# Ledger of designs, part 18: designed miniproteins, single chains

Each design is a single chain, and the fold is of that chain. pLDDT is the mean over its residues in the fold that is shown.

## One batch from the design tools (miniprotein)

Design m603
Fold by ESMFold2-Fast:
Structure m603 (fold): chain A 85 residues (1-85)
Amino acid sequence: SEEEEIKRRAEALIKQVKTFLDILKEKGYLDNPEIKEIADQIEKVLSQIEKALKEGDYETVRKLMEQADELILKAMKLFKELEKK
């Protein structure tokens, strides 16, 4: 079903993003205020996704995943800039 597809995609996204945030922490990149701000926003969105999944609100999960994707793209751009320095 579409609901089971959304659930699987959300669970995969949460796992992938938590791994990315761990990499940022290990590299000391969370000491950068711009990255820290985006990381904090990502963590808030992940918490909202987890809550919506528990409530079975898959439409909210879908919208929050779109927000997470936009924040991840911003974080990845900053990550690439730091890796070049």
Scores: mean pLDDT 86

Design m604
Fold by ESMFold2-Fast:
Structure m604 (fold): chain A 82 residues (1-82)
Amino acid sequence: DLLERARELFEKAAASEDPSKSASYWSAGGILLVSAVIEGADRREALEVRRAGIEKLQAAGKISQADADALLARIDAEIAAL
């Protein structure tokens, strides 16, 4: 399941101590979310996976609370528009 693989990559991004590896895992997870939607996965479910990934990055201290809040607000708006 591409959505589950994307979730795992976002968890690796949050857990990685190497900023370059963290960024690579985040990018790979994002690509898998897009691929999942193209292959017929529910767009709401894909956005919820991305939302959870952002929350994990913020909890791990990899992005600021302000940046996380802005990104989450954007995703929540996209979900509400579905």
Scores: mean pLDDT 84

Design m605
Fold by ESMFold2-Fast:
Structure m605 (fold): chain A 70 residues (1-70)
Amino acid sequence: SVGQADRVLDQYVVWRDQSQSSSPSQRRQLVVDMQRRRQQMNVDMVASGVPLDVIDRYNDRVDGQIDQMM
């Protein structure tokens, strides 16, 4: 649900910060893990009836965190 999405976004900020001191291979793994969690969260949010605009905002924020890691 929305509350879980917010917690996952907080975790992504932590992972982004970790990526700055990580090797290129570790950064790739973090991006893979973030994308996997994003996909799982999208499925959960859709199943829970979360509005599409909320899901879009969540995904936009995740994309922003991933972009900062690259």
Scores: mean pLDDT 75

Design m606
Fold by ESMFold2-Fast:
Structure m606 (fold): chain A 66 residues (1-66)
Amino acid sequence: MSTADLWSLASVSDNPEIKKLVEEGKRHLDEGNDAYAAGDTETAARLYELGREHFLEAIRLTEELL
């Protein structure tokens, strides 16, 4: 199971709350990637954890709706 696969699953539901969680998760991952590219691996790790938490909530809601 990859992050991209989880994103795809959440997008299928078309639920606005799931979309908000996925959007927030993606924003944190994008900022984490920018920090990683800048050599700030500590900040990147924190942002990745925040993004992961949002994606886990999106998955949980998706499973509850199914």
Scores: mean pLDDT 75

Design m607
Fold by ESMFold2-Fast:
Structure m607 (fold): chain A 112 residues (1-112)
Amino acid sequence: SELVEKAAEALHKVLAEGVDLYENSEKTPKPKLTKEEIEEIQKKVDELSEKTSELIRNAKSEEDIREALKLAVEGFILQLYLTEDDKVPTPEALKKIKEELEKLIEKLVKEI
């Protein structure tokens, strides 16, 4: 459906902006995570990714798209702790990334 296509395009735009904001963010050393903590984060990322994909495929409303994009942002932020990089955004930079992505979600949802 046209709504599903627009939802997929919005997801792509949100993730692309997330990567750009991450690349340009101020960073701090990544916290030392245990193997168990890494596995729990990976499990949460996988669950969020699956739910996001399901909401996009079955999109029937602006609210379904908003929910999917919010879950995608949560997954994106968690994924930053699983990268091979030894650094992550500072708490202040992470807050700004979340705020900018939330603004983008609202803009994109209004365009659907």
Scores: mean pLDDT 88

Design m608
Fold by ESMFold2-Fast:
Structure m608 (fold): chain A 81 residues (1-81)
Amino acid sequence: SAEELIAEGEAGLRRISEETGIPFEVLRAQLDREIAAVGPEALAARYRALAEESRANGNEKGAEYYDALAKYAEGLALQRR
């Protein structure tokens, strides 16, 4: 569901916040600005591609981060439908 994808994305953003020291609200606000600029479907597809590229390069942590961003954007896309 949209709510489940948003929750999983937010959980991922909280993990990124803890690991980077960047506040969760700042990360979410930046992601929301990107969604406003390009749309949630396009942004989700972009982050999914970046997650796949990160996995191909052995960067599993990067892949987890991009997967979280993609899930958040996908959840918002479903909520708007």
Scores: mean pLDDT 84

Design m609
Fold by ESMFold2-Fast:
Order: structure tokens, then sequence, then C-alpha cells
Structure m609 (fold): chain A 100 residues (1-100)
């Protein structure tokens, strides 16, 4: 189902981020990341226009960057890699929603 594929993509993103985030902050920051991704999906569902999707994606990526920067041990390259992966996941989720 589309729902199962979306959950798989979200789980893969969280697993990817878990490897980059410091162990002591991992639970807190991944919980916040999950919340941001859930809000982005809700925003896309409420406004599935190209403009609405682009706005939801931009807002999600900005919030994710703020969350990741709470880990003082994350490098700029790790933050960039994390945001690129999050954008890829959001784009794949949007394509799944368009085809359902």
Amino acid sequence: SVFEEINRLLAELLDFLARLISPELRRELLTQVHGVMTEALKAIAEDPSEEGVEKAKEEALKRLEEILRKDPKMSEEQIKEALEEAERVLDEIYELLKQS
C-alpha cells in the first residue's frame, strides 16, 4: 500500500539520521524530525498543488536544519547530507501520493 511505502521511506530516513546524530541527542532529535515530516505530509495532503508542495518542502527542510544544528558535533557536510536525504524522501513520498 502507499501508506506502507511512505512508512518505509520515513523509517529509512530516521535510520540514516540516527547514524549522523550523537547518541545522547538521538531520541530527542529523531522525535522532532518525525514530527516535522508528519506535518509536511499533512500540509501536502491539504494543498497538493505544485506551489503548496514546494512551500511544505521548504518549511520542512528549514525546520530539519534547525533541529540538526542542535547537535554541536554534526559537521556542515553531515547537515547538508541529511537535508539532501530528507529532500529526496519528501520528493519520493510526493510521487507516491500523486500516483495513488
Scores: mean pLDDT 86

Design m610
Fold by ESMFold2-Fast:
Structure m610 (fold): chain A 82 residues (1-82)
Amino acid sequence: GSYKLAEQLLQSLSYDELIELIRTSNLSKDLLIALIELLARQLGASDQSLEELRYSIERHGLDVDTLKSIAVVLLRTLQERE
């Protein structure tokens, strides 16, 4: 599902390529949430922090554009660490 596709995208694309894909493509909300969770995990998020993140996304009903913005910020943060 969305989690497997998110893992494949993170393994196959550079940070810049993935940012461009997120900005220009009609990605599903589920795929964006999966990407955000994987990126947060790569940044060292605990299981508790990931549960809190999932709850926050669900509770606030974040739209696709907001989720894209979050994913791009997390990708840039990882890029700055390399």
Scores: mean pLDDT 84

Design m611
Fold by ESMFold2-Fast:
Structure m611 (fold): chain A 78 residues (1-78)
Amino acid sequence: MEKEKLKAEVDELERRVDELMEQAIKSNNPEAVRLALEARQAVLDAKRAIDEGNIDEAKSYIERARKLVDEAEKLLKE
């Protein structure tokens, strides 16, 4: 149950990161690209933690990925 919920959250974040990466590249915004890459790494770390059963660690990486996604989206809103 908990793993399924976290997996769904990670899958949603992965989609948002992919969209942000495309937008950052198109906008030629290197800072947004860096944030999107860091968010992608956090998503990968979260997936690994979920697979290993480290629920608290997975939640921490998910929160980090969300923060990085939000920061990148703010940079791209102009």
Scores: mean pLDDT 83

Design m612
Fold by ESMFold2-Fast:
Structure m612 (fold): chain A 75 residues (1-75)
Amino acid sequence: SEDAAIRAELERLNEEDVNNPLSEEQRIAVVRRVLAYYARRLGADVSLADGADSPEAVEALVERLKVYADRLLAE
């Protein structure tokens, strides 16, 4: 259930540019929440995300964290 909720939040971010425009502040808040969740599961350091307050930098960190998750799951 929690994994499904986080997946839904990531899908929401991916849809932002098309049909579901979030405010910049809302987008950053969702990304930080997702990053914190994955960081705890993976033991990854998300402190760099705290310094990345631009939308582009935050999205780059989300993609980077997805890659870490995929690699740890041996995908």
Scores: mean pLDDT 59

Design m613
Fold by ESMFold2-Fast:
Structure m613 (fold): chain A 62 residues (1-62)
Amino acid sequence: MTEEEDKAIIEAGKRVAEKFAPRLAEIHAQSATPAERVARLQELGPEIVKEFNKEYEELLKK
């Protein structure tokens, strides 16, 4: 991996974490059981991955 790719991974991770922090907090607050929380996180998982790939691609274009 190049140094620019490593920096892009770190930066993309930070952007995604910041963007999804309110939604993760909401899932945690609204989930009545551990099973419900896991189900909601599993539904959010693909969206997080998609957003990470988008941010990573955008950073590599710069």
Scores: mean pLDDT 76

Design m614
Fold by ESMFold2-Fast:
Order: sequence, then structure tokens, then C-alpha cells
Structure m614 (fold): chain A 68 residues (1-68)
Amino acid sequence: KKEEFLQRVRERFREAVEKYGLRGDVLNKVADEAIEELLKAGFSELEARGIVTAAMAPVVKEYVRKQR
């Protein structure tokens, strides 16, 4: 369900930023892979993009906060 996928995608973003830092190429790769999985799970393109954006935004903000 939507909430389960959102938490899973958010965890992938957390792992990526912990391992590689805030790298646009890495974040784009995680986003693209997540969108493909969500589309295969039956979500629309708009819903998939929305879930990925909602998953990524708090992870980026938290990482930036901790680097200060």
C-alpha cells in the first residue's frame, strides 16, 4: 500500500545519503529505480513521482541539518 512503499523508498534514500552523501547522481538513480518499482506495483506515474518526492524531501532536509 502507499504508506508501505513511501517508508521503503524513504529508507533507500536514507541509506544512499548515509553511504554516498548528497550526490545528485545517486539520488536520481534511487528515484528512477523507485518510480519503476511503483509503476510495476500499479501506481500511476503521478502517484509514483509524488511518493518518491515525499520520501526524498525529509531525508535531504535531515542530512543537511546534521551537516551543520
Scores: mean pLDDT 81

Design m615
Fold by ESMFold2-Fast:
Structure m615 (fold): chain A 87 residues (1-87)
Amino acid sequence: SSELEALLAEILALAGEVLPAEVLAAYRAQLDAHRDEPGALAAVLLELASTMVDLARRSGDPALEAKARRIQALVGEAMRLIREELA
């Protein structure tokens, strides 16, 4: 859906402000590879959110913590869309 695509784009944009380009490219490739596999797509998103939370925790930077929390919220929204039943 266009709503899910917009959420994925925002998640990757926010993560790209923090993650090295190589790591971001790997997450983008995994999301693209699993685009039609709801469980695998969800697992990649949860891994990305976990990575961001771990980085924020290790940094002690409140700005990075706020960014990680925003990514967690967006991942939660994406997960809701992924788990919604097809009509």
Scores: mean pLDDT 84

Design m616
Fold by ESMFold2-Fast:
Structure m616 (fold): chain A 87 residues (1-87)
Amino acid sequence: LVELLDELIEKIEEVLEKMKSSSPEEARKLALETFEELIEALKDLHPGLAAMAERYKEAIEAGISKENIIKALESMRGTLRDTRAHL
């Protein structure tokens, strides 16, 4: 779990860096792919974190702005870091 959380945190950080130069449409696509990976990775090991990722994916699909997509990723990263710190 620790190693998985570290990998997922790094993935979010890479995606956030790419978003600095991405169009809103590119940012949406990257975020959807990222949250889908988070859901699949966490669904059996951390259902609560998977549910959070599902909620953010639904919001992105509903059409939130690039700014709110970035905030969703930052929030998810923060929660993963907090969970990691308590393992």
Scores: mean pLDDT 83

Design m617
Fold by ESMFold2-Fast:
Structure m617 (fold): chain A 91 residues (1-91)
Amino acid sequence: SRPKTLEQVLEEAVNDPDVERAKKLIDEAYKTVKEAIDTLVKNGYKLQAVLLALHAANLFRKYADKSKNPEVAEHLKKKADELYKYAEEIF
């Protein structure tokens, strides 16, 4: 079966009325992306790692702006900022 895209997981999270469940979905999405970035870095694909980190950071920020819940929005912004910082550290 086709796995959910990052956009689909983040869309599900920001529309979830349960804040704790939304945060858990965001944390799981972040972990999956971070592991993919770390794998690219470990294998010498530095440029691809930076591009993935920036793409993911932009998606987390986009969904933070869409979130009607301030705690969920702040959680997404924090993950976006961590990914932007990681992209700078890899570059």
Scores: mean pLDDT 88

Design m618
Fold by ESMFold2-Fast:
Structure m618 (fold): chain A 76 residues (1-76)
Amino acid sequence: MEEKIKELEEKAEELEKEAGENELEKGFMAAVLRGQAAELKAAKAKGEEEFEKKWKEVEEILKETEEKVKSLLAAK
């Protein structure tokens, strides 16, 4: 549980540090990662079953968000 949350938070931090010329797109992805990490923390507080269920939802959201970010970057 904690490991997955930390991975998302660390990835968000890296994207925030890289946010130079592509600031808007990378900043958006970082915000989504932080938001999903917060959702996982809330699910963890409710129990492991809620966390596993939420993690599957988060994986779908992250996959969709990464595709949208790639589309936005390709449009520049």
Scores: mean pLDDT 75

Design m619
Fold by ESMFold2-Fast:
Structure m619 (fold): chain A 79 residues (1-79)
Amino acid sequence: TAAARRAAHEAARSAGVPVSVADEIIERLVAEGMPRGTAARAAGLAIDLVAETGMPLEEAVEEAKRRVLERERALAEKE
C-alpha cells in the first residue's frame, strides 16, 4: 500500500524516470484487476528491471507481475 507506493517512487527516482511513470503503471495494473498494494510492488520491480537489464518496460511489467504474485503466494503459505 503506502509503503509499496513509496518504494515504487524511490525506484523511479533512482532510475532517473518521472515518479508519474510509477503511478501510471500502478493505475494500469489496478484497472487490470490487481490489488493496489500488489500493483505498487510490481511497478517498483518493473522500473528496477528496466534500469538493471535494459528490458522494454512492457516486458518488465509482465515479468514483475509474475514475480510479485509468486512471492505473495509463497508468503501467504509460509505463515
Scores: mean pLDDT 78

Design m620
Fold by ESMFold2-Fast:
Structure m620 (fold): chain A 72 residues (1-72)
Amino acid sequence: DIFGSLKKEIDEGVEAIVRGVRNTILTNTKYSELSEEELEELFEKQRAEMRAAIKEKGITDPIEKSLAALEL
């Protein structure tokens, strides 16, 4: 359905941003000492914060949602 498609698009956008942050973290040697558990906790926190910001602002446009998430 249309509603399910929009939710999927939001989730995919958040995951794309989280993957970008993950790549930046993994290429920074200071994070090489973090355990897999610590890295997953950091990524989960980023996902939660991005989703919360999107919901709070009531943004429906995927581009604006991505920009709002990046402001975190």
Scores: mean pLDDT 63

Design m621
Fold by ESMFold2-Fast:
Formats: sequence, C-alpha cells, structure tokens
Structure m621 (fold): chain A 100 residues (1-100)
Amino acid sequence: SPLEQRLQQLLGLQQQMVKLVRDFEANDYSDPEGFVEKINEILEQLKQLLPEESERLDEYAKELKSNVNDIKALLRTLVQLFLDIVGLITQLQLEIRRAR
C-alpha cells in the first residue's frame, strides 16, 4: 500500500532524527549549526513525503536556525517538532486502518 510505504519512510526519518539528537547530546551540544543543518535535511525529506505539512515543517526549520545560539530554545523547538511528528505518524496509522 502507498500509505504503508509512506508510514515506513516516515518512521525511518523519525529514527534518523532521534539518532542525530542523541549524537548532539553525546557531544555536549558542541556543533549546533551542523546539527540544525542535518535536522533540516531530514525536514526536507519529510516535506517530500508529506507535502501538505510543508508550511509547518518550513516554520520548524526557520525556528531551529534562529535558535542555533540558544540550546534551551533549540531543544524546546525539537520537543515540539517530535510531538508533531508523532501526531503525523498516528494520523497515517489511522488512515491505513480505515483503508483496510
């Protein structure tokens, strides 16, 4: 199913983001610019999977860039982004169940 393939790709991108956050923490937040660049590359891939979410994902990308010098604000934005991604995963799972 195209929806199931999209869900698998979304889950894969979420796991890549989790790994980047863990690596960022393990390096004592030493390269926030490089971290934000990598997260924003994943957000571009998310926009290809979920073009209807492009505006919201672009806003997260801008907010992350604006907070590269404020680790607390950057982490707050990341928490909001991860919660929204969990919501998108849940919506897609519900859509798949309705199609069965």
Scores: mean pLDDT 88

Design m622
Fold by ESMFold2-Fast:
Structure m622 (fold): chain A 59 residues (1-59)
Amino acid sequence: MDNNIKGGQAFAAGDYKKAAEYLDVSEETLKRVVELGRRTAELSRATRAPPPDLPLPAE
């Protein structure tokens, strides 16, 4: 019953191979989640600074 918890812990620690094994998913799926998280964090950083009269992209 701790497989999902252990998978999440391994994912947070950067052990994607072990996390994939516990969660019974592919390492590529976890890599996609990581990439989305990184891009979201970068976008949040940029959103904090006001735009210098530039058109904001939609989507």
Scores: mean pLDDT 67

Design m623
Fold by ESMFold2-Fast:
Formats: structure tokens, sequence, C-alpha cells
Structure m623 (fold): chain A 78 residues (1-78)
């Protein structure tokens, strides 16, 4: 599957997740795919920081925003 398809699926799964443990597992996979896609390292590090230190709602929001930024960048390269 394409990186865009995997990132879109992870975004949807993160938005539906109800526990920190679920979001953390999905966010770690998203971070790996973001790095693989060539996302800005500062963006990835910021998402990792928020994942460790923020509440569930903020962790979901920032991870989704990071995924969306990565998808946008990938589409601009096509």
Amino acid sequence: SSLIEELEKLKEEIEKAKTREEVEKLAKRAIDLMRQAGADEGLVEFVEFVMEHAGLESMKKVTVEGIEATIKALKEKE
C-alpha cells in the first residue's frame, strides 16, 4: 500500500481511539511512516514530545495534524 493510504488509515484510527495506549501505539507507527516519507525532523520530534507529555485529546490532535502535513507534502511531490 502507498504511504498516503497507510497515513490516512492511521489518522482515522487515531481519531477513533479512546485510550492513551491505543493512541501511543498508532502514533509510533505514524511517526515511523512520517520519517519514511521524509517529514521534517523537527515536526516528528514535536509530535513525539506531545505524545509523551500531553493529555489524550492534545496527543490525538497534534499527531493527526502531523499526519495531515506529511500527506500534503507527499501529494505535492506527485
Scores: mean pLDDT 81

Design m624
Fold by ESMFold2-Fast:
Formats: C-alpha cells, structure tokens, sequence
Structure m624 (fold): chain A 87 residues (1-87)
C-alpha cells in the first residue's frame, strides 16, 4: 500500500527518507507516484529531485493536488535549467 510505504519512509533519517520518497515518486506504478506526490510528507524539494518527464506525467494526474505540486516542481526545475552554470 502506498500510504504504508510513505509512513515507513517517514520513520527513516532525513537523508534516507528523501531517497525513499524520490524512489517512490519514480515508481513504475502511476498510482504509487500519485499517492506519494499528494502526501503531506512529500516536500516540494523531493518533487524537484524527480525527472522532468515523470513530473510532466504527474501534471496530467486526475488529482488536482498532484497536478499543482508537479507543475510547481516543473517550474522550479525549468528556472534552474535556465540558470545552469556554464563550465
């Protein structure tokens, strides 16, 4: 169950918790991705760590909370890509 997996991740130290939440946001199962993205335990920073392609898919979710959060993360990533440091 996605809710149970999120609760288990919340018991981990902050670094490991973020890793597990990002892993779940990249899950093959769209239902798991949507439930994680809608969770109050998932921060905007966790969503920003996700692939832009996965975020675009989440932005098409039937859940308006998931769509809003994914769109916000995409905007943050887009601004960051434009500000990319030249080597």
Amino acid sequence: MAEERIKEAAKLPPSQRREKLVEMLNDEDMEIREKVAASPLTSLEDLIAVDPETLRELAKSPNPTVRRRAAAALLFKGEFDEAEEAL
Scores: mean pLDDT 71

Design m625
Fold by ESMFold2-Fast:
Structure m625 (fold): chain A 79 residues (1-79)
Amino acid sequence: MDKLAEEFVELARKAVEAAAAGDFEEAARLEEEAVRVGERLREEAEKAGEEGKKKLKETVAEAQAIALSKKEEIEAALA
C-alpha cells in the first residue's frame, strides 16, 4: 500500500503542476492515472482495515492540500 500511496501523491502533484503550467492535456492524463492508482489504493486500504483507512485518509488529505495550494496560485494569477 505505501508504494500506491506514494505514486498517488506524486501523480496528484504532477497533475497540479501541469495544470499550473497551462498544460491541461497532460494534467488530464495524469489525473486519469491518479484515479487508477487511487482505486488500487482504496482496495488495499479496505483490506488493511483501520490502519488502511487511516493511511488512505492521510494520503487523500496530502493530495488535496497540494491541489488546493496550486489552485490558490492559479486563481491569484488570473485575478
Scores: mean pLDDT 76

Design m626
Fold by ESMFold2-Fast:
Structure m626 (fold): chain A 81 residues (1-81)
Amino acid sequence: KIKELEKEVLEEARKRASERAKKRLGEEGAKQAAKAVDTIANEPLTAGDRLAALPEELREIVEESVLATIEEMAKKYADLI
């Protein structure tokens, strides 16, 4: 149900995080950001530990991209509030 929708949204966030990281940190940063978001989508239980292991700049980009995507998703379903 809701988990399936969240999974699709997280996969979309992976592409966006990769593009943001590429512009700021280059190709290596983009690969690391995409991998981190992919981990959240496929194995959320270990996502926190993986994010904590990332360099601060990469972690910030990944967190921003994921949160922004989730926020847009919430607005889409709560447009009357």
Scores: mean pLDDT 68

Design m627
Fold by ESMFold2-Fast:
Structure m627 (fold): chain A 75 residues (1-75)
Amino acid sequence: MTKEELEEILEKFRKDAEELKARLSELSEEEKKQAAELIEGSAKKIAEEMRKEGFDELAEELLEIAKETVEALKK
């Protein structure tokens, strides 16, 4: 993947996370649990690919967004 493609993935992930956090009151506890598992799994795979391409800073930013989103889902 190119740096531009990885930056687009990061931006989409950030937007999706913000939309999800805005809708937390609409989600059931089971839906929140499923969303948290999907976010954690996807973020780890994407971050690994970013690090493989040499973009550790993008990987760390993605993982931080995922962590904050998962913590919000668990509240």
Scores: mean pLDDT 81

Design m628
Fold by ESMFold2-Fast:
Structure m628 (fold): chain A 72 residues (1-72)
Amino acid sequence: SAEDVKALVEEVLPGAVIGAVRIEGNKATVYVGHPEEVDKEAVEAALRAHPLVKSARVTGVGTDLRIELELR
């Protein structure tokens, strides 16, 4: 669910402000603001370590992130 995806992202990225969540089947796109610039590769690795996540991709500029998840 959108709630579960939001909780997962907030767990991996404390301080994340969720702007929008879009779910299409097993894929979710989350638009996130963060007060500080983050290591996108580290966030991707942390998301992929979650048992419900099949793949994760983090893109964006500065503190604005786009997180693309494929769920198991």
Scores: mean pLDDT 78

Design m629
Fold by ESMFold2-Fast:
Structure m629 (fold): chain A 76 residues (1-76)
Amino acid sequence: NIDEAVEYAKKGEYKKAFELLKKAFDEWKSSPVQDPDEFNGIASAYEIVALVAKDDPELKKEAEELAEEARKLAKS
């Protein structure tokens, strides 16, 4: 659930948010019906995770890369 992940990220629980977003992103990538709005939502949530993950440079970088991947899928 993207909304749940965003709530965790806003509370500073960015590792939990990241885990939830990876699950949601994988589920949407495997869906036969693709929705650009869902991929844009996932990208925005990853961007929030990257902003709050200041003390975890590896997770921050991975979240930034996954946000960009989700943005590219939203455009396709």
Scores: mean pLDDT 82

Design m630
Fold by ESMFold2-Fast:
Structure m630 (fold): chain A 68 residues (1-68)
Amino acid sequence: STEEVIAKTEAKYEAFLAQVATMDAEAARVYLRIAAHEFRELAETSKDPKLKEHAEKLAEELEAQLAA
């Protein structure tokens, strides 16, 4: 279901942030860039409006962290 996919995406996002927190700045930047790209692609290709919106939000959040 969409709810299960969203929950799994949330868990994956939290795991990404936890891993990034333990990395050096250069490695963290590469990791965040890859994650941002993946969620942006998911937002663009997803047909489910709820999943699309959720992926877009995560991509924006990761992109904001990269811009900081």
Scores: mean pLDDT 81

Design m631
Fold by ESMFold2-Fast:
Structure m631 (fold): chain A 65 residues (1-65)
Amino acid sequence: SSPGGILMKKLILAAQAKLEGKEEEMQKYIDEISATFGISREEAEKQVDKLAELLRLADEISAKA
């Protein structure tokens, strides 16, 4: 798998955990992202937040379709 693909998978898992209220699981993925890809926890949280908003929007669009 490409490094970008692995990063995206972990970001999606963290974003899904956030939407489900699974704080411990979300923090685990953020820690893994930070450790593996050398980005700050703050930057990882920012990317997770952006992705969580996109997932919410996708669900809203699907409900209207």
Scores: mean pLDDT 82

Design m632
Fold by ESMFold2-Fast:
Structure m632 (fold): chain A 91 residues (1-91)
Amino acid sequence: SDEEIAKEAASLSLEEAEKLFREASINAGVAQIEYAVLGDREKLLEALEEAVRAAKIYIRKLEEVGAPQSKIDFARQELAAFESALAELKK
């Protein structure tokens, strides 16, 4: 929920939120490759759901600390890509 995302963002430093986003994004990329080669759909679903969650937390933290708009826009673009991939996979 938005309340849970906001609460978690408030509990993390900017560095911790950025690390969470970076690690989840890398894991989603690895899961995409593993899906293409091995067909591991379940792992890709889990990785994309975690990437969406991490991106939302990171965006909330960026907004909270008044980060540059370009940084927020990049994170939003990444979120949109993960949400699109997740929606396509669920078809």
Scores: mean pLDDT 89

Design m633
Fold by ESMFold2-Fast:
Structure m633 (fold): chain A 78 residues (1-78)
Amino acid sequence: KAEEYAEKAIKAAKEGNTVEASYYLLKAIEEGIKDVEKAIELVKKVLETLVKEGLISEENAEESLKDAEEKIKKKAEE
């Protein structure tokens, strides 16, 4: 299910729909939190796609990844 949300986020990013991409990225994180490394990997892939499509900067992607990693790790510890 996390993979399905990640695929939808990537598709939305390629179509230039940043709102939908962000929504599905958040859902992928929520579904993937039980496997921290896999969840982080999926977030990286989505953010790299957004940078490649010119929708966000590399700096914004790095900041978003750090924030997502912190939130994923906190939820996994709960």
Scores: mean pLDDT 74

Design m634
Fold by ESMFold2-Fast:
Structure m634 (fold): chain A 100 residues (1-100)
Amino acid sequence: MLSEEEKKELLERLEELKEEALKNGDEKTAELLEKAKKALEEGNYEEAAAYLVAAGEGFYENGQGKLAAELYELAARIYKSLGDEEGVKRALELAKEALS
């Protein structure tokens, strides 16, 4: 269940993570984060969660497991708001793997 306030905080955090990706030269992950932000702004929550998972994979490939885990946990929050229990379970397992 994403409130309008939670959505605003999420968009602000995704902008910070996009800037972090750009500072590291990871334009692909930054583009995925921008797509996630746009999907969230448009209310396309399923698409937003999918982009967050893809961006998390980008951070993980770049050795940034903690940032990857954060994105997977954010995707899990969105899947939970959609009632997608399988999406929640998969995203949380990815977060656990990223922190190992």
Scores: mean pLDDT 87

Design m635
Fold by ESMFold2-Fast:
Structure m635 (fold): chain A 82 residues (1-82)
Amino acid sequence: SLEEVIKLVKKDSEELIEEMKKNGLDELAEEYKKETEKMLQELKEEVSRTKDPKERELLETKFMMRHIALNTEYRLKIRKAL
């Protein structure tokens, strides 16, 4: 469901933000937070415009893939900064 996807993305994002803050990477944490919030807003808008249940499920899957890609990108940035 949309709620479950949002909950999981928020949890994963909060864990990475916490890791960045513990390492003094506050600017990077803020950037990642903004990117995640933008993606969540875009998902909500797309889902609200999509009436077909199969298309909604595909949007949720694509969003999860985007989240994984963004999370991976920022983990690489953390490793380069440390």
Scores: mean pLDDT 85

Design m636
Fold by ESMFold2-Fast:
Structure m636 (fold): chain A 72 residues (1-72)
Amino acid sequence: SKEEIIEEIEKLLEELEELARKLPEVRDNMLQFIEMVKKKLEIAEDLSIEELEKLLKEIRNVLSQARRALES
């Protein structure tokens, strides 16, 4: 459902914000991405399930890259 996808996005955004705080080299880029996602969530009611799933995939990809950068 849309609600489940939105909840997952919100959880991943919280983790991404925490990682951005720990990664000064990419922090500005990560914060811009987070801002974009938050703006899309403001109109989540108007977004299709497919659009929300695409957004979730983008967040998961960024999060994966950030986690790897922190472990380096």
Scores: mean pLDDT 82

Design m637
Fold by ESMFold2-Fast:
Structure m637 (fold): chain A 96 residues (1-96)
Amino acid sequence: EEEKEIKEELEEAIKNVDAAIEEIRARYESRDPELAARMIARIREIKEKAEEALKRYERGEKSIKEAVEEMLREEAEKLLAEIDDEEDRERIRAAL
């Protein structure tokens, strides 16, 4: 849930950067193309850093964490299935 919130905040920031680039093009590209190009280049650099952070988060945190948790949960369920005592099984399940 917290991971989803962080992802949404990063996606919102990236969208705001795209809107800013289009605004600069609309206002300055015809009037001062050199100024517009410098401003856009700086904003693109910020966007690239934000996109890279989002990709690292999605690749490292979500993909790997989810795969590891799913694998551990499957192995835990198999272990619990080997326990004949229902009370012991529930006690161990609660500790997971």
Scores: mean pLDDT 61

